# Designed miniproteins, single chains, continued (5): the designs that were tried, part 101

Each design is a single chain, and the fold is of that chain. pLDDT is the mean over its residues in the fold that is shown.

## One batch from the design tools (miniprotein)

Design m19720
Fold by ESMFold2-Fast:
Structure m19720 (fold): chain A 76 residues (1-76)
Amino acid sequence: AAEAAGEGARRGALEGGGAGGAAEGARRAALEAGLDELAAEFTGGAAAVAAGMALAVGGDGAEAAARAARGAAEGA
């Protein structure tokens, strides 16, 4: 579940979606892994925030999104 959300976030970011792609990928993967709607939305939000912040400081948005999505899904 958490690993799937992290991979979803990473793929979404890498396919040119940036923070929005990371959020969509994380949310979708979380739902497919059996998390409820609230947990999936929270996981997507965490991925988007992490990707946006990493990109703002010249960091790796995809890796930041993946890590945040995993952590959020693990806490759900």
Scores: mean pLDDT 78

Design m19721
Fold by ESMFold2-Fast:
Structure m19721 (fold): chain A 62 residues (1-62)
Amino acid sequence: SAAQQAKALAAREARLEQFMAEYTKDLDEEKIKKVREMVEQIQLIGNQGSAQLARDWAAKQG
């Protein structure tokens, strides 16, 4: 259900934020920015329909 998905997504985002803080602890701004982009990609993979979203996104970009 949508409620279960929202709850799972919120919990996942909280965990990713914690991991981001730990992983980017000693990185400069440019590297943090790149890691943020990677986290966005990881989020797409972790979300429901992530595989389809990734395919659609890749197809759009050629």
Scores: mean pLDDT 64

Design m19722
Fold by ESMFold2-Fast:
Structure m19722 (fold): chain A 59 residues (1-59)
Amino acid sequence: DDDMQKVVDGLATALKSLGASEEEVKKAAEEVRKIGEEKGPEAAQRYALKLFAERLRKA
């Protein structure tokens, strides 16, 4: 799951840079991993981008 791990790691780094708490990052990573397991890495990446965009808009 190199592709999935890269998506999760990238999102975690991006959210932390925008001031997200460790709890928020962990929650987001769990949701992205779950979507990746159910719908594949493309869906997980799309969801990760959505979470990042929402945080960026609030920052």
Scores: mean pLDDT 79

Design m19723
Fold by ESMFold2-Fast:
Structure m19723 (fold): chain A 76 residues (1-76)
Amino acid sequence: MEEDAKKLEEKAKEFEEEAEKAKKKAEELLAKAKANPDDKELLAEARKAELEAGVHEGLAGIHKGIANIIKKTIEE
């Protein structure tokens, strides 16, 4: 059980890192889109990056939540 919780924590950390990276990419693309409002492709790319960041953040939350439940069960 402890090993399973650790694996879920490692996965959660990976998704958190991906979410953080995606957020930075979204911020950079959004800033560029604001500087170039005629570039509709850049704006679409920024929106896609924001969506990807949200997905990774959600996955990280789920894995972290499951890991916490397992840890709490072991501590009983």
Scores: mean pLDDT 76

Design m19724
Fold by ESMFold2-Fast:
Structure m19724 (fold): chain A 58 residues (1-58)
Amino acid sequence: MTAEEALAAAREAAARGDVAGVAAALHEGKIYSGRDATIPGASDTAAEGLALAERDLG
């Protein structure tokens, strides 16, 4: 899965309010595994996790 695909899946999950879905999509994309930023509690809110991932990626 590409980072773009992972972000698209995370956005879809966030739109549905699926916090766990956002975390799963980010994990598959390994976005939060980057050296710069991690999102260890990204599941606190779907919107927050997605926003951090988008900043981290671009």
Scores: mean pLDDT 61

Design m19725
Fold by ESMFold2-Fast:
Structure m19725 (fold): chain A 74 residues (1-74)
Amino acid sequence: NPEKEKGEEYYQKGLEALKEGKYEEAMEYFQKAIAHYEKAIAATTDEEEKKELLKKVMETSVYLLQAAVLKVFP
């Protein structure tokens, strides 16, 4: 699934940016990751794949919130 692969790529870039204290870049990457995971969910009829993608969206959303908080309260 190309959308899932793109989502994972942006997710990993977000994690690296977060690790480096680049909170704005991390937020941008996590937002891109979520958008691609949402496209992957819309494109699939496999319930197991939907569950995995929803977990990815939830996990990425937690990191997005963490990056946003750390940007304001470093």
Scores: mean pLDDT 88

Design m19726
Fold by ESMFold2-Fast:
Structure m19726 (fold): chain A 64 residues (1-64)
Amino acid sequence: MEEEKRYQELLDKATRVLLEEGLPEDQARAVAEKIVRSAKLNGFSDEEIERAARLAGRTLVEKA
C-alpha cells in the first residue's frame, strides 16, 4: 500500500518534469507512466527517473 503512494509520487514528479519541458498534459502523463513503470522494473533511483523524464521531454518536444 505504501508502494502505491510511492508510485504516485514518482508519477507526479515525472509528469511535472515533462510538463516543464513543454509536453501537453495528456502526453506528459502517458510518458511519465512509461518512465516510472520502466524505472520500477530496472531499479532506477528518483534522480534517474527525473533525468529520464527530462531527456524524454526534450526529445519529444524537439521532434514535434
Scores: mean pLDDT 77

Design m19727
Fold by ESMFold2-Fast:
Structure m19727 (fold): chain A 63 residues (1-63)
Amino acid sequence: SAAELLAALQELAKELARRKALAALPDPDKLEVRVLSPRTILATATRGDEVVEVTVTVPALPV
C-alpha cells in the first residue's frame, strides 16, 4: 500500500539522516532523529557544545 511504502521510505530516510549526522560529527554524545513532516526527517548530533543538524526529504508518492 502507499502507506506501507511511505513508512519504508521514512525508515530509509531516518537511516540516511543518521549516517550523514554521524559522518559530520563522529562519536556524538547524543544522536536524535525526528520526523518533522511525513516527507521530512531531521537528525541532530550533539557533542559537547557542537550541534549538527541534517535534513533528509522523502520523495513524493503518487497517492
Scores: mean pLDDT 81

Design m19728
Fold by ESMFold2-Fast:
Structure m19728 (fold): chain A 84 residues (1-84)
Amino acid sequence: DALEEELRKRLEEDPMDIEAYKKLAGLNPDDAEIWKELGKIYFEKGNYEEAVVAYKLALTIDPSNEETKKNLEEAEKKLEEKKK
């Protein structure tokens, strides 16, 4: 898909492009890797609530991914620390 190739090229130029990841997730909603990467970008930007949602979606698709489980735990910890 030419649109997917364009979006992935945008991510090579700006790996923090949330809009590109959101569009990619819309094209491939069952791709756990896209949701995991979107979660990482939200986490790096300090958007911990959005990071938790993205990681949970990734784990719904691929529940055995140990990296996503660890990333979710860290995001939930940061979210809890920020609220207290």
Scores: mean pLDDT 80

Design m19729
Fold by ESMFold2-Fast:
Structure m19729 (fold): chain A 117 residues (1-117)
Amino acid sequence: AVVLTESGGGTVPEGGSVTLSSKVSGVDFAESAHAWLRQAPGRPLESLAVISHDGRAVGYAPRVRGRFTISVDRAKSTSYLDMRDLRREDTAVYYDAAIPADGGPTHFGEGVPLTVV
């Protein structure tokens, strides 16, 4: 079974910083693209950041560009979202996604809640 074990949420002050992490098992980490998404209460799911399986292509949503950084540690099979200059509108449940490069199904974590106060 594929499992994404997310951590690093909680309550953070406005202007603060936090790192979310997701440890991925049961899929070929190095042959997967990785993404972070969020859903604020009553809002649609929003894509924030994506990194290609080879790490050469990185993309960010305009709202978070310059504030959030996606990275991967292949040795640890872990995806990270480093979040800086947090705003109240960053309050959401955050999801890691593993996207197999060769056409397997996308796998999502269960969600890590973040509240900015």
Scores: mean pLDDT 84

Design m19730
Fold by ESMFold2-Fast:
Structure m19730 (fold): chain A 62 residues (1-62)
Amino acid sequence: SMKELYLENAESAEKLGEIYLKKGDYKRAAKMYRAAGEQYKKAGDLEKAERMFEKAKEAEEK
């Protein structure tokens, strides 16, 4: 389903965000967390979307 596809894309982007964050690449981490947030929002997971957008803002402030 489209929802399953959005969740898969969101999880992949979230994992990439975590990898970039661990590497200290805060700009790419923020970009990946935003992408994950948008995909979680499309999937209807508003709580995970909000968390991803918060992580993106935190990464940008470093």
Scores: mean pLDDT 89

Design m19731
Fold by ESMFold2-Fast:
Structure m19731 (fold): chain A 74 residues (1-74)
Amino acid sequence: MEEAEELARRAVTEVALEYIEKGADPQKVNEAARKAYPKALEAARQALESGMTRDEAYEVARKVAEEIMKEVLK
């Protein structure tokens, strides 16, 4: 549980910072991050429960966060 929370938080935060650094609107990035976190958390948790490594779970969470960011910002 704590591990999935850490991975999801890191993934969402890192993706959000990348978009802000690229010049995206911080308010829209924050909105996207709020939508991404619960989905990234669920994805990371399921990945870990299915026997995936921490690195694999992080990549799954990151992909989910990136998809949500891309959808909200476009």
Scores: mean pLDDT 83

Design m19732
Fold by ESMFold2-Fast:
Structure m19732 (fold): chain A 83 residues (1-83)
Amino acid sequence: AAEEAELRARIAEVRDRVNKLSQEAEKLGIKDNELTSLLVAARLHLVAAEWYLDQGDLETARQAIDAAEGSVKKAEEILEKLK
């Protein structure tokens, strides 16, 4: 129960980060294929994480969240360089 709540909170945090990056890139008119691919990858990993949580597979959900966090971190670094 507590573990599922923690993972859902992490999913929400990563989703918020993806949305903020997308919004900032749009406001700045930044178009970059690597940035776009990383944001798509993060969103797909979050969808997978929610699916695994719904199946009760907490370990695979954690791995998917970790992958989404990795993609978002790289996207944040790329966007900062493109400003």
Scores: mean pLDDT 88

Design m19733
Fold by ESMFold2-Fast:
Formats: structure tokens, sequence, C-alpha cells
Structure m19733 (fold): chain A 71 residues (1-71)
């Protein structure tokens, strides 16, 4: 459980540093390593929502946030 929080914080940190590609890479890695794990899928979706929000795509960010809440 702590690992989930730590990875989410790493995604947030990269976004805050302007490294949106680095943040997306972490999300892609999570999806490859944990394709059927609901907890990791939730972290990946929440992290991807933050990337879209940082890019100005609020509609896609909201869609991904709702999907993460349902996972």
Amino acid sequence: SDELVEVYHEIVRRINEGDLEGARKIVEELRERHPDDPAWQRVALAGLALVYEAEGDEEKAEELRREAEGA
C-alpha cells in the first residue's frame, strides 16, 4: 500500500517539475507491470488524469478521475 502512495507522489513530483513525459512513462510502466491489478490501475488512471489536467485537457482529466474512483 505504501508503494502505491510513493509511486503516485513520484508522478505528482514529475508533473510539478514540468516533466509530463516522465510522468506518462511511469503510468505506462504501471499499466504494463500491473494490467489486472485494481489498486495499481487506480493509481495509473489518477496519475494520467493529472497529466491531462497539466496539459489543459480538463474534460479528459475529469473522465480519468471518475474512472479511477470506480476502479
Scores: mean pLDDT 84

Design m19734
Fold by ESMFold2-Fast:
Structure m19734 (fold): chain A 80 residues (1-80)
Amino acid sequence: SEAEKLVLEGLDQWIEVLKEYPELVEKLREIKEKLEKGEITPEEAVKKLEELVKKSNLPEEDKEYLLIQIENLKKAIKSL
């Protein structure tokens, strides 16, 4: 689906940006694999991303940036 493509593109971008945080990258890859296998919906994947960021030990500015990207992704999916 178009929503799945948007979420997968976002996940790939985040894996590249966050590569210095290997534990986060591992969790992002798990979300990606579940989405690709159809075990979760695009909407569920976005919810898991939001919870992962909120629970992470990332610097506050990085969390704020990523949460804005998540909100943009939610809006993009809703507009489909």
Scores: mean pLDDT 84

Design m19735
Fold by ESMFold2-Fast:
Structure m19735 (fold): chain A 78 residues (1-78)
Amino acid sequence: MRAEAERLRREAEELEAKAEQAYKEGNVDEAVKLYREAAKLYTRAAQLFYESGDSASAREAAEKARELERKAKKLEEE
């Protein structure tokens, strides 16, 4: 359970980095997709961390998910 949460968090971090790169390259549509995909993985990781008793990691992952969803919405609305 914790190992799965850590794997999902790592995958989310990689997608977040790809989203940032896509945005810097001017590919806004790709960045929005990747930010949303990363947010979904962070949300799942947060759930698994919470279930395994790691409240600190769960909170951090949940905050990241909210941040990336907000970022994606702003980019999509502009």
Scores: mean pLDDT 86

Design m19736
Fold by ESMFold2-Fast:
Structure m19736 (fold): chain A 61 residues (1-61)
Amino acid sequence: MVGDVYEVVKDVTLVSDPLTTLKKGDLVEVLAEYSDGMWLVRSLKTGRVGLIGRDFLRPAA
């Protein structure tokens, strides 16, 4: 859900400018959800914003 914190389940490249690699266990805040299963997230570690497939995320709590 938007505003919730999610955990990255495996190493993945965030679609951002510049491109950013997220590591398994990194935490992201959800900013927006799109109908095709892509979510706009902010990395809590780096502050980078970008698109990620929701299948790479799980709830952090």
Scores: mean pLDDT 76

Design m19737
Fold by ESMFold2-Fast:
Structure m19737 (fold): chain A 55 residues (1-55)
Amino acid sequence: MKEIQEAMLKASRELQKKHLEILKAMDNISDALKKIGELTKANMERIIEEALKLA
């Protein structure tokens, strides 16, 4: 009986660890999207500034 309880606890902990890994992957994707947005904004601002200087 104790062996079955320990096995169930181990399985629950392994599921929790996998859930945390998925959450970390989602955070990494969110951070990448934020970086893309900032890079796009900076590029647009640079193009406008350079065009304004040449005009």
Scores: mean pLDDT 79

Design m19738
Fold by ESMFold2-Fast:
Structure m19738 (fold): chain A 80 residues (1-80)
Amino acid sequence: MDDDVIEAIEEVFRLLGGTEEQVEKARQAARDLLAKDPNASLEEIVRTAAKAMGLELSDFELAAVTVAVAMIIASRRRER
């Protein structure tokens, strides 16, 4: 569900060196996007979260971060 996506985004952006304030902005942006467009792709969610915390990601970095988020979501769903 959406909470799994938000938690995965929080984890990945903390690993990328985001401050707690930046990570909270990323989480809020992701939640706002999902509230407006529940069908938003993981790539769109990641791009929106990164922009909210001031990160400009290349196409390759966006793809790599999106894969990392997807893997964390899959791992959490498998353990439940």
Scores: mean pLDDT 79

Design m19739
Fold by ESMFold2-Fast:
Structure m19739 (fold): chain A 81 residues (1-81)
Amino acid sequence: MSLKEEVKELLETKSPEEATEEIVRLLTERFEAGEVSLEEVQEAITLASKLLNEQNVPEEVREEAERRLLGTYLRLADAAA
């Protein structure tokens, strides 16, 4: 299963808060294992943000999720530099 497919499944099967937690863990584990590129992480985060917006998630929940996803990307990008 692709990273994007795993992200989509998590957002479809879990609450936004639980899905965000699992996505952060998934992105970190896959990137640190060398299984995905930083570009694939960025694409997965972009997809997650799009799906959260499409699901009519309350703005405060969406903003917290997006902040956590961006924070994860920045942390992984810094570790890759």
Scores: mean pLDDT 83

Design m19740
Fold by ESMFold2-Fast:
Structure m19740 (fold): chain A 60 residues (1-60)
Amino acid sequence: SEEELIEELKERYGLSEEEARAVVEVAKALAKALGLPESYVRPLAELFAYSEALVRERRK
């Protein structure tokens, strides 16, 4: 479920609730724009979460 994905992103990538929800929303919007099935939302959200974590790490 979307709620499970949000919790997983928070746990694995150290995102806040707001950041995890934003990442999922961006992934859903991109999947819809590209005509991709809902099953692509998870891998897209994980990719965005990973990118966010990398940017944050570089600023430490």
Scores: mean pLDDT 80

Design m19741
Fold by ESMFold2-Fast:
Structure m19741 (fold): chain A 80 residues (1-80)
Amino acid sequence: METFKQALDNIKEALKKTEEELEKKLEENKEDKKKVEELKKKLELEKEIAEGLELIIIGVAKAIGMKEEEIEEIEKYIKE
């Protein structure tokens, strides 16, 4: 299941990078109320996507019969 953990790490890293880039843009544009509102909506959407992916990944792991310990480790990877 090393390939699955690597895929999760890649997704986690991509999501973290996107969140950091959006937060940086929000800080740079904090005086522009319209831009701040758009960036906040994008951050909220990214969080919803991340939560949706967590549910899908956990659901798939349960469906393929992964051990509880492995599922818990996946959940930790997503939540960090």
Scores: mean pLDDT 74

Design m19742
Fold by ESMFold2-Fast:
Structure m19742 (fold): chain A 82 residues (1-82)
Amino acid sequence: SLREEAIKLAEEALKYAEEGKYEEAIKKLNEAVKKISEVSGLSELEIAEKVGKLAAEYGGDGSTKKNLLGAAKAVIELAKEY
């Protein structure tokens, strides 16, 4: 399903972020957002705004790694709602 594909892509983004592969993490995160957009009927911009709000709840030190980890976790959480 699109939901399962979105979760898998976000989990791959999480792994890339942990490894310091930020370009790959961002690519997978963008692919996951597109899948959530398709399953939810919301625009990619609306999904990105929801992800940003959820990612803020995970906190962090402002580093690229922590920001991408938070975003990936937010995408997984949001995908599970659809």
Scores: mean pLDDT 81

Design m19743
Fold by ESMFold2-Fast:
Structure m19743 (fold): chain A 70 residues (1-70)
Amino acid sequence: ARVKKIFEEVLGKPVGINDNFFELGGDSLKAVELISRVEKEFGVELPLAVLFEDATVQGVVDYINAQLAK
């Protein structure tokens, strides 16, 4: 839920859980803002490479959950 809201705030538009951040108009500057907000909210550092592999809300949620399980 919170990750979806961060995507929507950064992109300024509605986002589905399987929508790609970059296909919705996200660029490198917005990706850095997204990473910063995720780190602030969850205490998890999201590498830019992870976003390039799977830039969806679900992909980011899965990464955060994997890091928090350590």
Scores: mean pLDDT 81

Design m19744
Fold by ESMFold2-Fast:
Structure m19744 (fold): chain A 56 residues (1-56)
Amino acid sequence: MNLLEIIERVKELRDAGKTVEQIAEELGISKETVERLLKAYDYNPKGIENAKKLLE
């Protein structure tokens, strides 16, 4: 599993209402890694929500 797959799964699980702890357990990564990935996406003005609007 590459980094992009992990990022996509983190987003999917978060959208499903999973907690950082549950996402970390599901993917076999640390809670710190999950938090870092989520923060990086929220910080970027071209985050997933903006990309979704551009694709539509």
Scores: mean pLDDT 68

Design m19745
Fold by ESMFold2-Fast:
Structure m19745 (fold): chain A 64 residues (1-64)
Amino acid sequence: SRIKELEEEVKKDPKNVKALTQLAALYLQNGDYEKAKEYAEKALELDPKNKLAQAILEEATKKL
């Protein structure tokens, strides 16, 4: 699955903000709000102004 591919990519490069935000977005789309929040928070640790990661975190938190 694409989620598994992105998880492997993040494992190889934990600072890949684009992969972290894409993974967070896919978890949000699939209804896995806890994992969406986790990956969005990781992206924001690296890039605090990342608007996509902020939006994903807000949506995931509202669904929890």
Scores: mean pLDDT 86

Design m19746
Fold by ESMFold2-Fast:
Structure m19746 (fold): chain A 65 residues (1-65)
Amino acid sequence: SKKEKLEKFAEKLSELPLSPEQKEIALKAFELLLEGKIEEAGELLSKLSEEDQEAVIEIIIELLE
């Protein structure tokens, strides 16, 4: 379910040194991806540093595979 995927994503995000604001951005981006809104999700992720984007994208790929 969407809720279960978001909860697992939030748990994995807790392993990254992200601020509460950065975690909120990542969570919203993942929710948009689950809704098929790929471009909007990408725009949100672009607000993070390149290093943080890479780490977040790896978690997303892991959860979707």
Scores: mean pLDDT 82

Design m19747
Fold by ESMFold2-Fast:
Structure m19747 (fold): chain A 70 residues (1-70)
Amino acid sequence: MKIKLEKKQVGPGPGYVRGAEIEVKDEKELDDIAAGKTYNPGKGTYYTPGAADEWRKQLKKAGEEARKKA
C-alpha cells in the first residue's frame, strides 16, 4: 500500500515541503502513520518544525483514509 505526500508550502516564508511517495508494508505501520506516531518526515527533504508537522499531518490523513479502505 502506498501513501502519497503532496507538495505544500508551510507558513509564511520560503519554506515548503516536497511531494513524496511512501509505501507501507503492513497494517501496523499504517496504524502508526494514521495515529501520527514517530516517523522521519524530513528524510529526503529539508527539515523544519513547520515542514515536519505538515508531513505528519499528510501522512496521518493518508493513513487514515487507506486504513478505512483496507
Scores: mean pLDDT 55

Design m19749
Fold by ESMFold2-Fast:
Structure m19749 (fold): chain A 80 residues (1-80)
Amino acid sequence: SKEAIELLRKAIEALKKGDIEKAIEYLNEAEKVVKDDLEVQIGIGMAKLAIAVGLTLNDEEWARELAIKILEKTIKELEK
């Protein structure tokens, strides 16, 4: 749980810095840690999809902002 939250926070920091590659690495590590938490897995999957869509549409800034919002909500759900 704590390890997953720290990985998601690192992904958010990477997204804020525009480092998409590191953000995806942290999200992939978080997925390995939270195998049994479907809600968190969905949140991570949605953030990865937002990044992929944004890159396809050449709107990386929109993608990063949306992914950050998804991950922040996912962390809040984990902290409840």
Scores: mean pLDDT 82

Design m19750
Fold by ESMFold2-Fast:
Structure m19750 (fold): chain A 61 residues (1-61)
Amino acid sequence: SFAEFERKGREHYESLSEERKRVIDEIAEKLREIGDQVQIYLEGLRAGLSEEEAKKLAGLG
């Protein structure tokens, strides 16, 4: 089941060293930030901004 899959994932995470947990947390945070930037960029393009303006708005330029 999905719930069992999630439980096993949490158990695995909790079994990791604190240093490894920090690395995983940092990667997850960076992926979230990149996702947000990409979304802002795409919405900027849809709103009629130039590629360069949309990149600046998203913090990519």
Scores: mean pLDDT 80

Design m19751
Fold by ESMFold2-Fast:
Structure m19751 (fold): chain A 79 residues (1-79)
Amino acid sequence: KKEEIRKKADEYEKLGDEYMKQGNYDLAAEYYSVAGTLYEAIGDREKAVEFYRKAAEAYRKSGNEAQADAFLAHAERLS
């Protein structure tokens, strides 16, 4: 079950990376945040922190500072 969830998270990371390269930062942030949520659900806090920080960076690039701050705060609490 955890392996299947990690595979899904890896797919969402690739989609997030693709949308970052395309400049679609809002959609990239959504995919990174889903990946972070999946890692958090299986207890992988290190990966959850990594992806919440990636989501925050993407939201920051899109000009959504409120969401960026929220995801950074969540990542700091898991660190």
Scores: mean pLDDT 86

Design m19752
Fold by ESMFold2-Fast:
Structure m19752 (fold): chain A 97 residues (1-97)
Amino acid sequence: MSLSPEVLEKRRELARFIALSLRLIGDHFDIETSDAESAKKALEEFKKTLREALDRLGYPKEEQEEILKFAEENIKDSKKISELITELTRKLLEKEE
């Protein structure tokens, strides 16, 4: 089957989200392994990247702030952060049927 331009663009958006997710995981490792000063910088970069990903996925601002708060509160829990990124990806895929 030929992919429509609309489907192709949504697939590109998913690929960008996956790239952002990998960056978030990297930023999380930087936070976990850095000194206090570097960890603060990495945390701000992580929050910026997450907000960008949520905005690209069309999340309302109120829900974005809730997700950002959850991520910040659980930043030292690599499993929770990974589960969050996986869940956001799953929701996008399920919605795109």
Scores: mean pLDDT 68

Design m19753
Fold by ESMFold2-Fast:
Structure m19753 (fold): chain A 64 residues (1-64)
Amino acid sequence: SEKKKKLKELILRLIGLKLRKIGLEFDLENLELSEEEREKIEKEIKELEKEIEKIEKEIKELEE
């Protein structure tokens, strides 16, 4: 069904975004970074969190 196809696409995208966020969080915790580099990564994490929340909401609405 179209609904199941859309759900699969959203789940795969969500996994990709979460994986990217994990990588950036690893960098923040484990790499020696300048303040500028840290701020850039923190900004990217915040943008990823917004996208993740949006997709999780879409998945929830689609499953209802």
Scores: mean pLDDT 87

Design m19754
Fold by ESMFold2-Fast:
Structure m19754 (fold): chain A 79 residues (1-79)
Amino acid sequence: MYEEIEELAERGLTEGDPEAFARAAELARELAEKLSGDVGEQARLTARYMEALARGDRAAVERVLEEMRELRARKAAAR
């Protein structure tokens, strides 16, 4: 499933296909429902990121990237 999300994201970037980003967002949401903890939070952020790309919503993309950086920093601090 994560590999499918990555493939769809690459297709969206390479072909400029917003439907590919939308499908990646759907798969990431499904994955997020099945996962908990940090991996579930990462999947939820991935879903929001792909949805923002599908809409061309630059402000939403920037906000999700900021939240992804915050999650990464929290994981580093927890070591």
Scores: mean pLDDT 77

Design m19755
Fold by ESMFold2-Fast:
Structure m19755 (fold): chain A 69 residues (1-69)
Amino acid sequence: MVDIEKIEEEIKELEEKIKELEEELEKVKKDDSLPEEEKKRKILELEIEIGILLIKLGVLKMILKKGKE
């Protein structure tokens, strides 16, 4: 049986990580001191990482919902 408490902990950690990355993405977008090429690269890297974590979060939330049903 899946450990619901452990999944809830992992969800919380992922949500915190996603929030930190979204805040970093906004800072990069507002940073006029960065060269355009470096700025584009950092934005792409952050968007990819956020996307991967959002997929993982969705899977964990689905497991949690099924475990409660």
Scores: mean pLDDT 81

Design m19756
Fold by ESMFold2-Fast:
Structure m19756 (fold): chain A 116 residues (1-116)
Amino acid sequence: MVKMVESGGGTVPEGGTVTLTGTATGPAKGIVGASWYRQAPGKAPEVLIVGGSIRAKSAPSRFSGSISGNTATLTLSDLRREDTAVYTDEAVVAAEIDGKLRLVGVTGEGVPLTVV
């Protein structure tokens, strides 16, 4: 079964840079697309990145995304206290099952980030 394993959260200083990753496991052959979302406390979820690297119009320019093989990466620079949120990766993963290529949608558990 394909899973997204996320890492890179925790408590980080204001003005710092953090890299969050989502890695597809199991029969995964590669990530085809990844979207990153955040949900700040008491707020609605907002989209940050689509298609692995395309920043949403409303997302801060200091955020960037990339995909390499089975890993989707979100880099957050010049961190601000307002960036305190749970960050979630939603990926479309190519997986080979019984000799057939299938596209599987998988969502990570969410990475808590606190900026202090």
Scores: mean pLDDT 84

Design m19757
Fold by ESMFold2-Fast:
Structure m19757 (fold): chain A 86 residues (1-86)
Amino acid sequence: DPEKIARLQQAIQQGHQLFEQRRDELVALLRSLLSLPEPEATARLTALYEQVWAAVLAQLSEEEANALVGAYWLRVLDLEQELLNA
């Protein structure tokens, strides 16, 4: 279905754009989380993931939400690895 493929591609692009728009805020946030003790750091990161999911799921289909959140969160995890390796 060309329309379904186009919507999924749009969702992926939106996920990447959301990351780029918030990159500096995410750097500050992740640095703050990395300074917290476990399990507090993991709980905060999980809550942020759930917050993004809830906001996106209210507006998009489950498949589109998966594509957007997946693209966004992969970049968040890549940034976390970059900061851990610095």
Scores: mean pLDDT 79

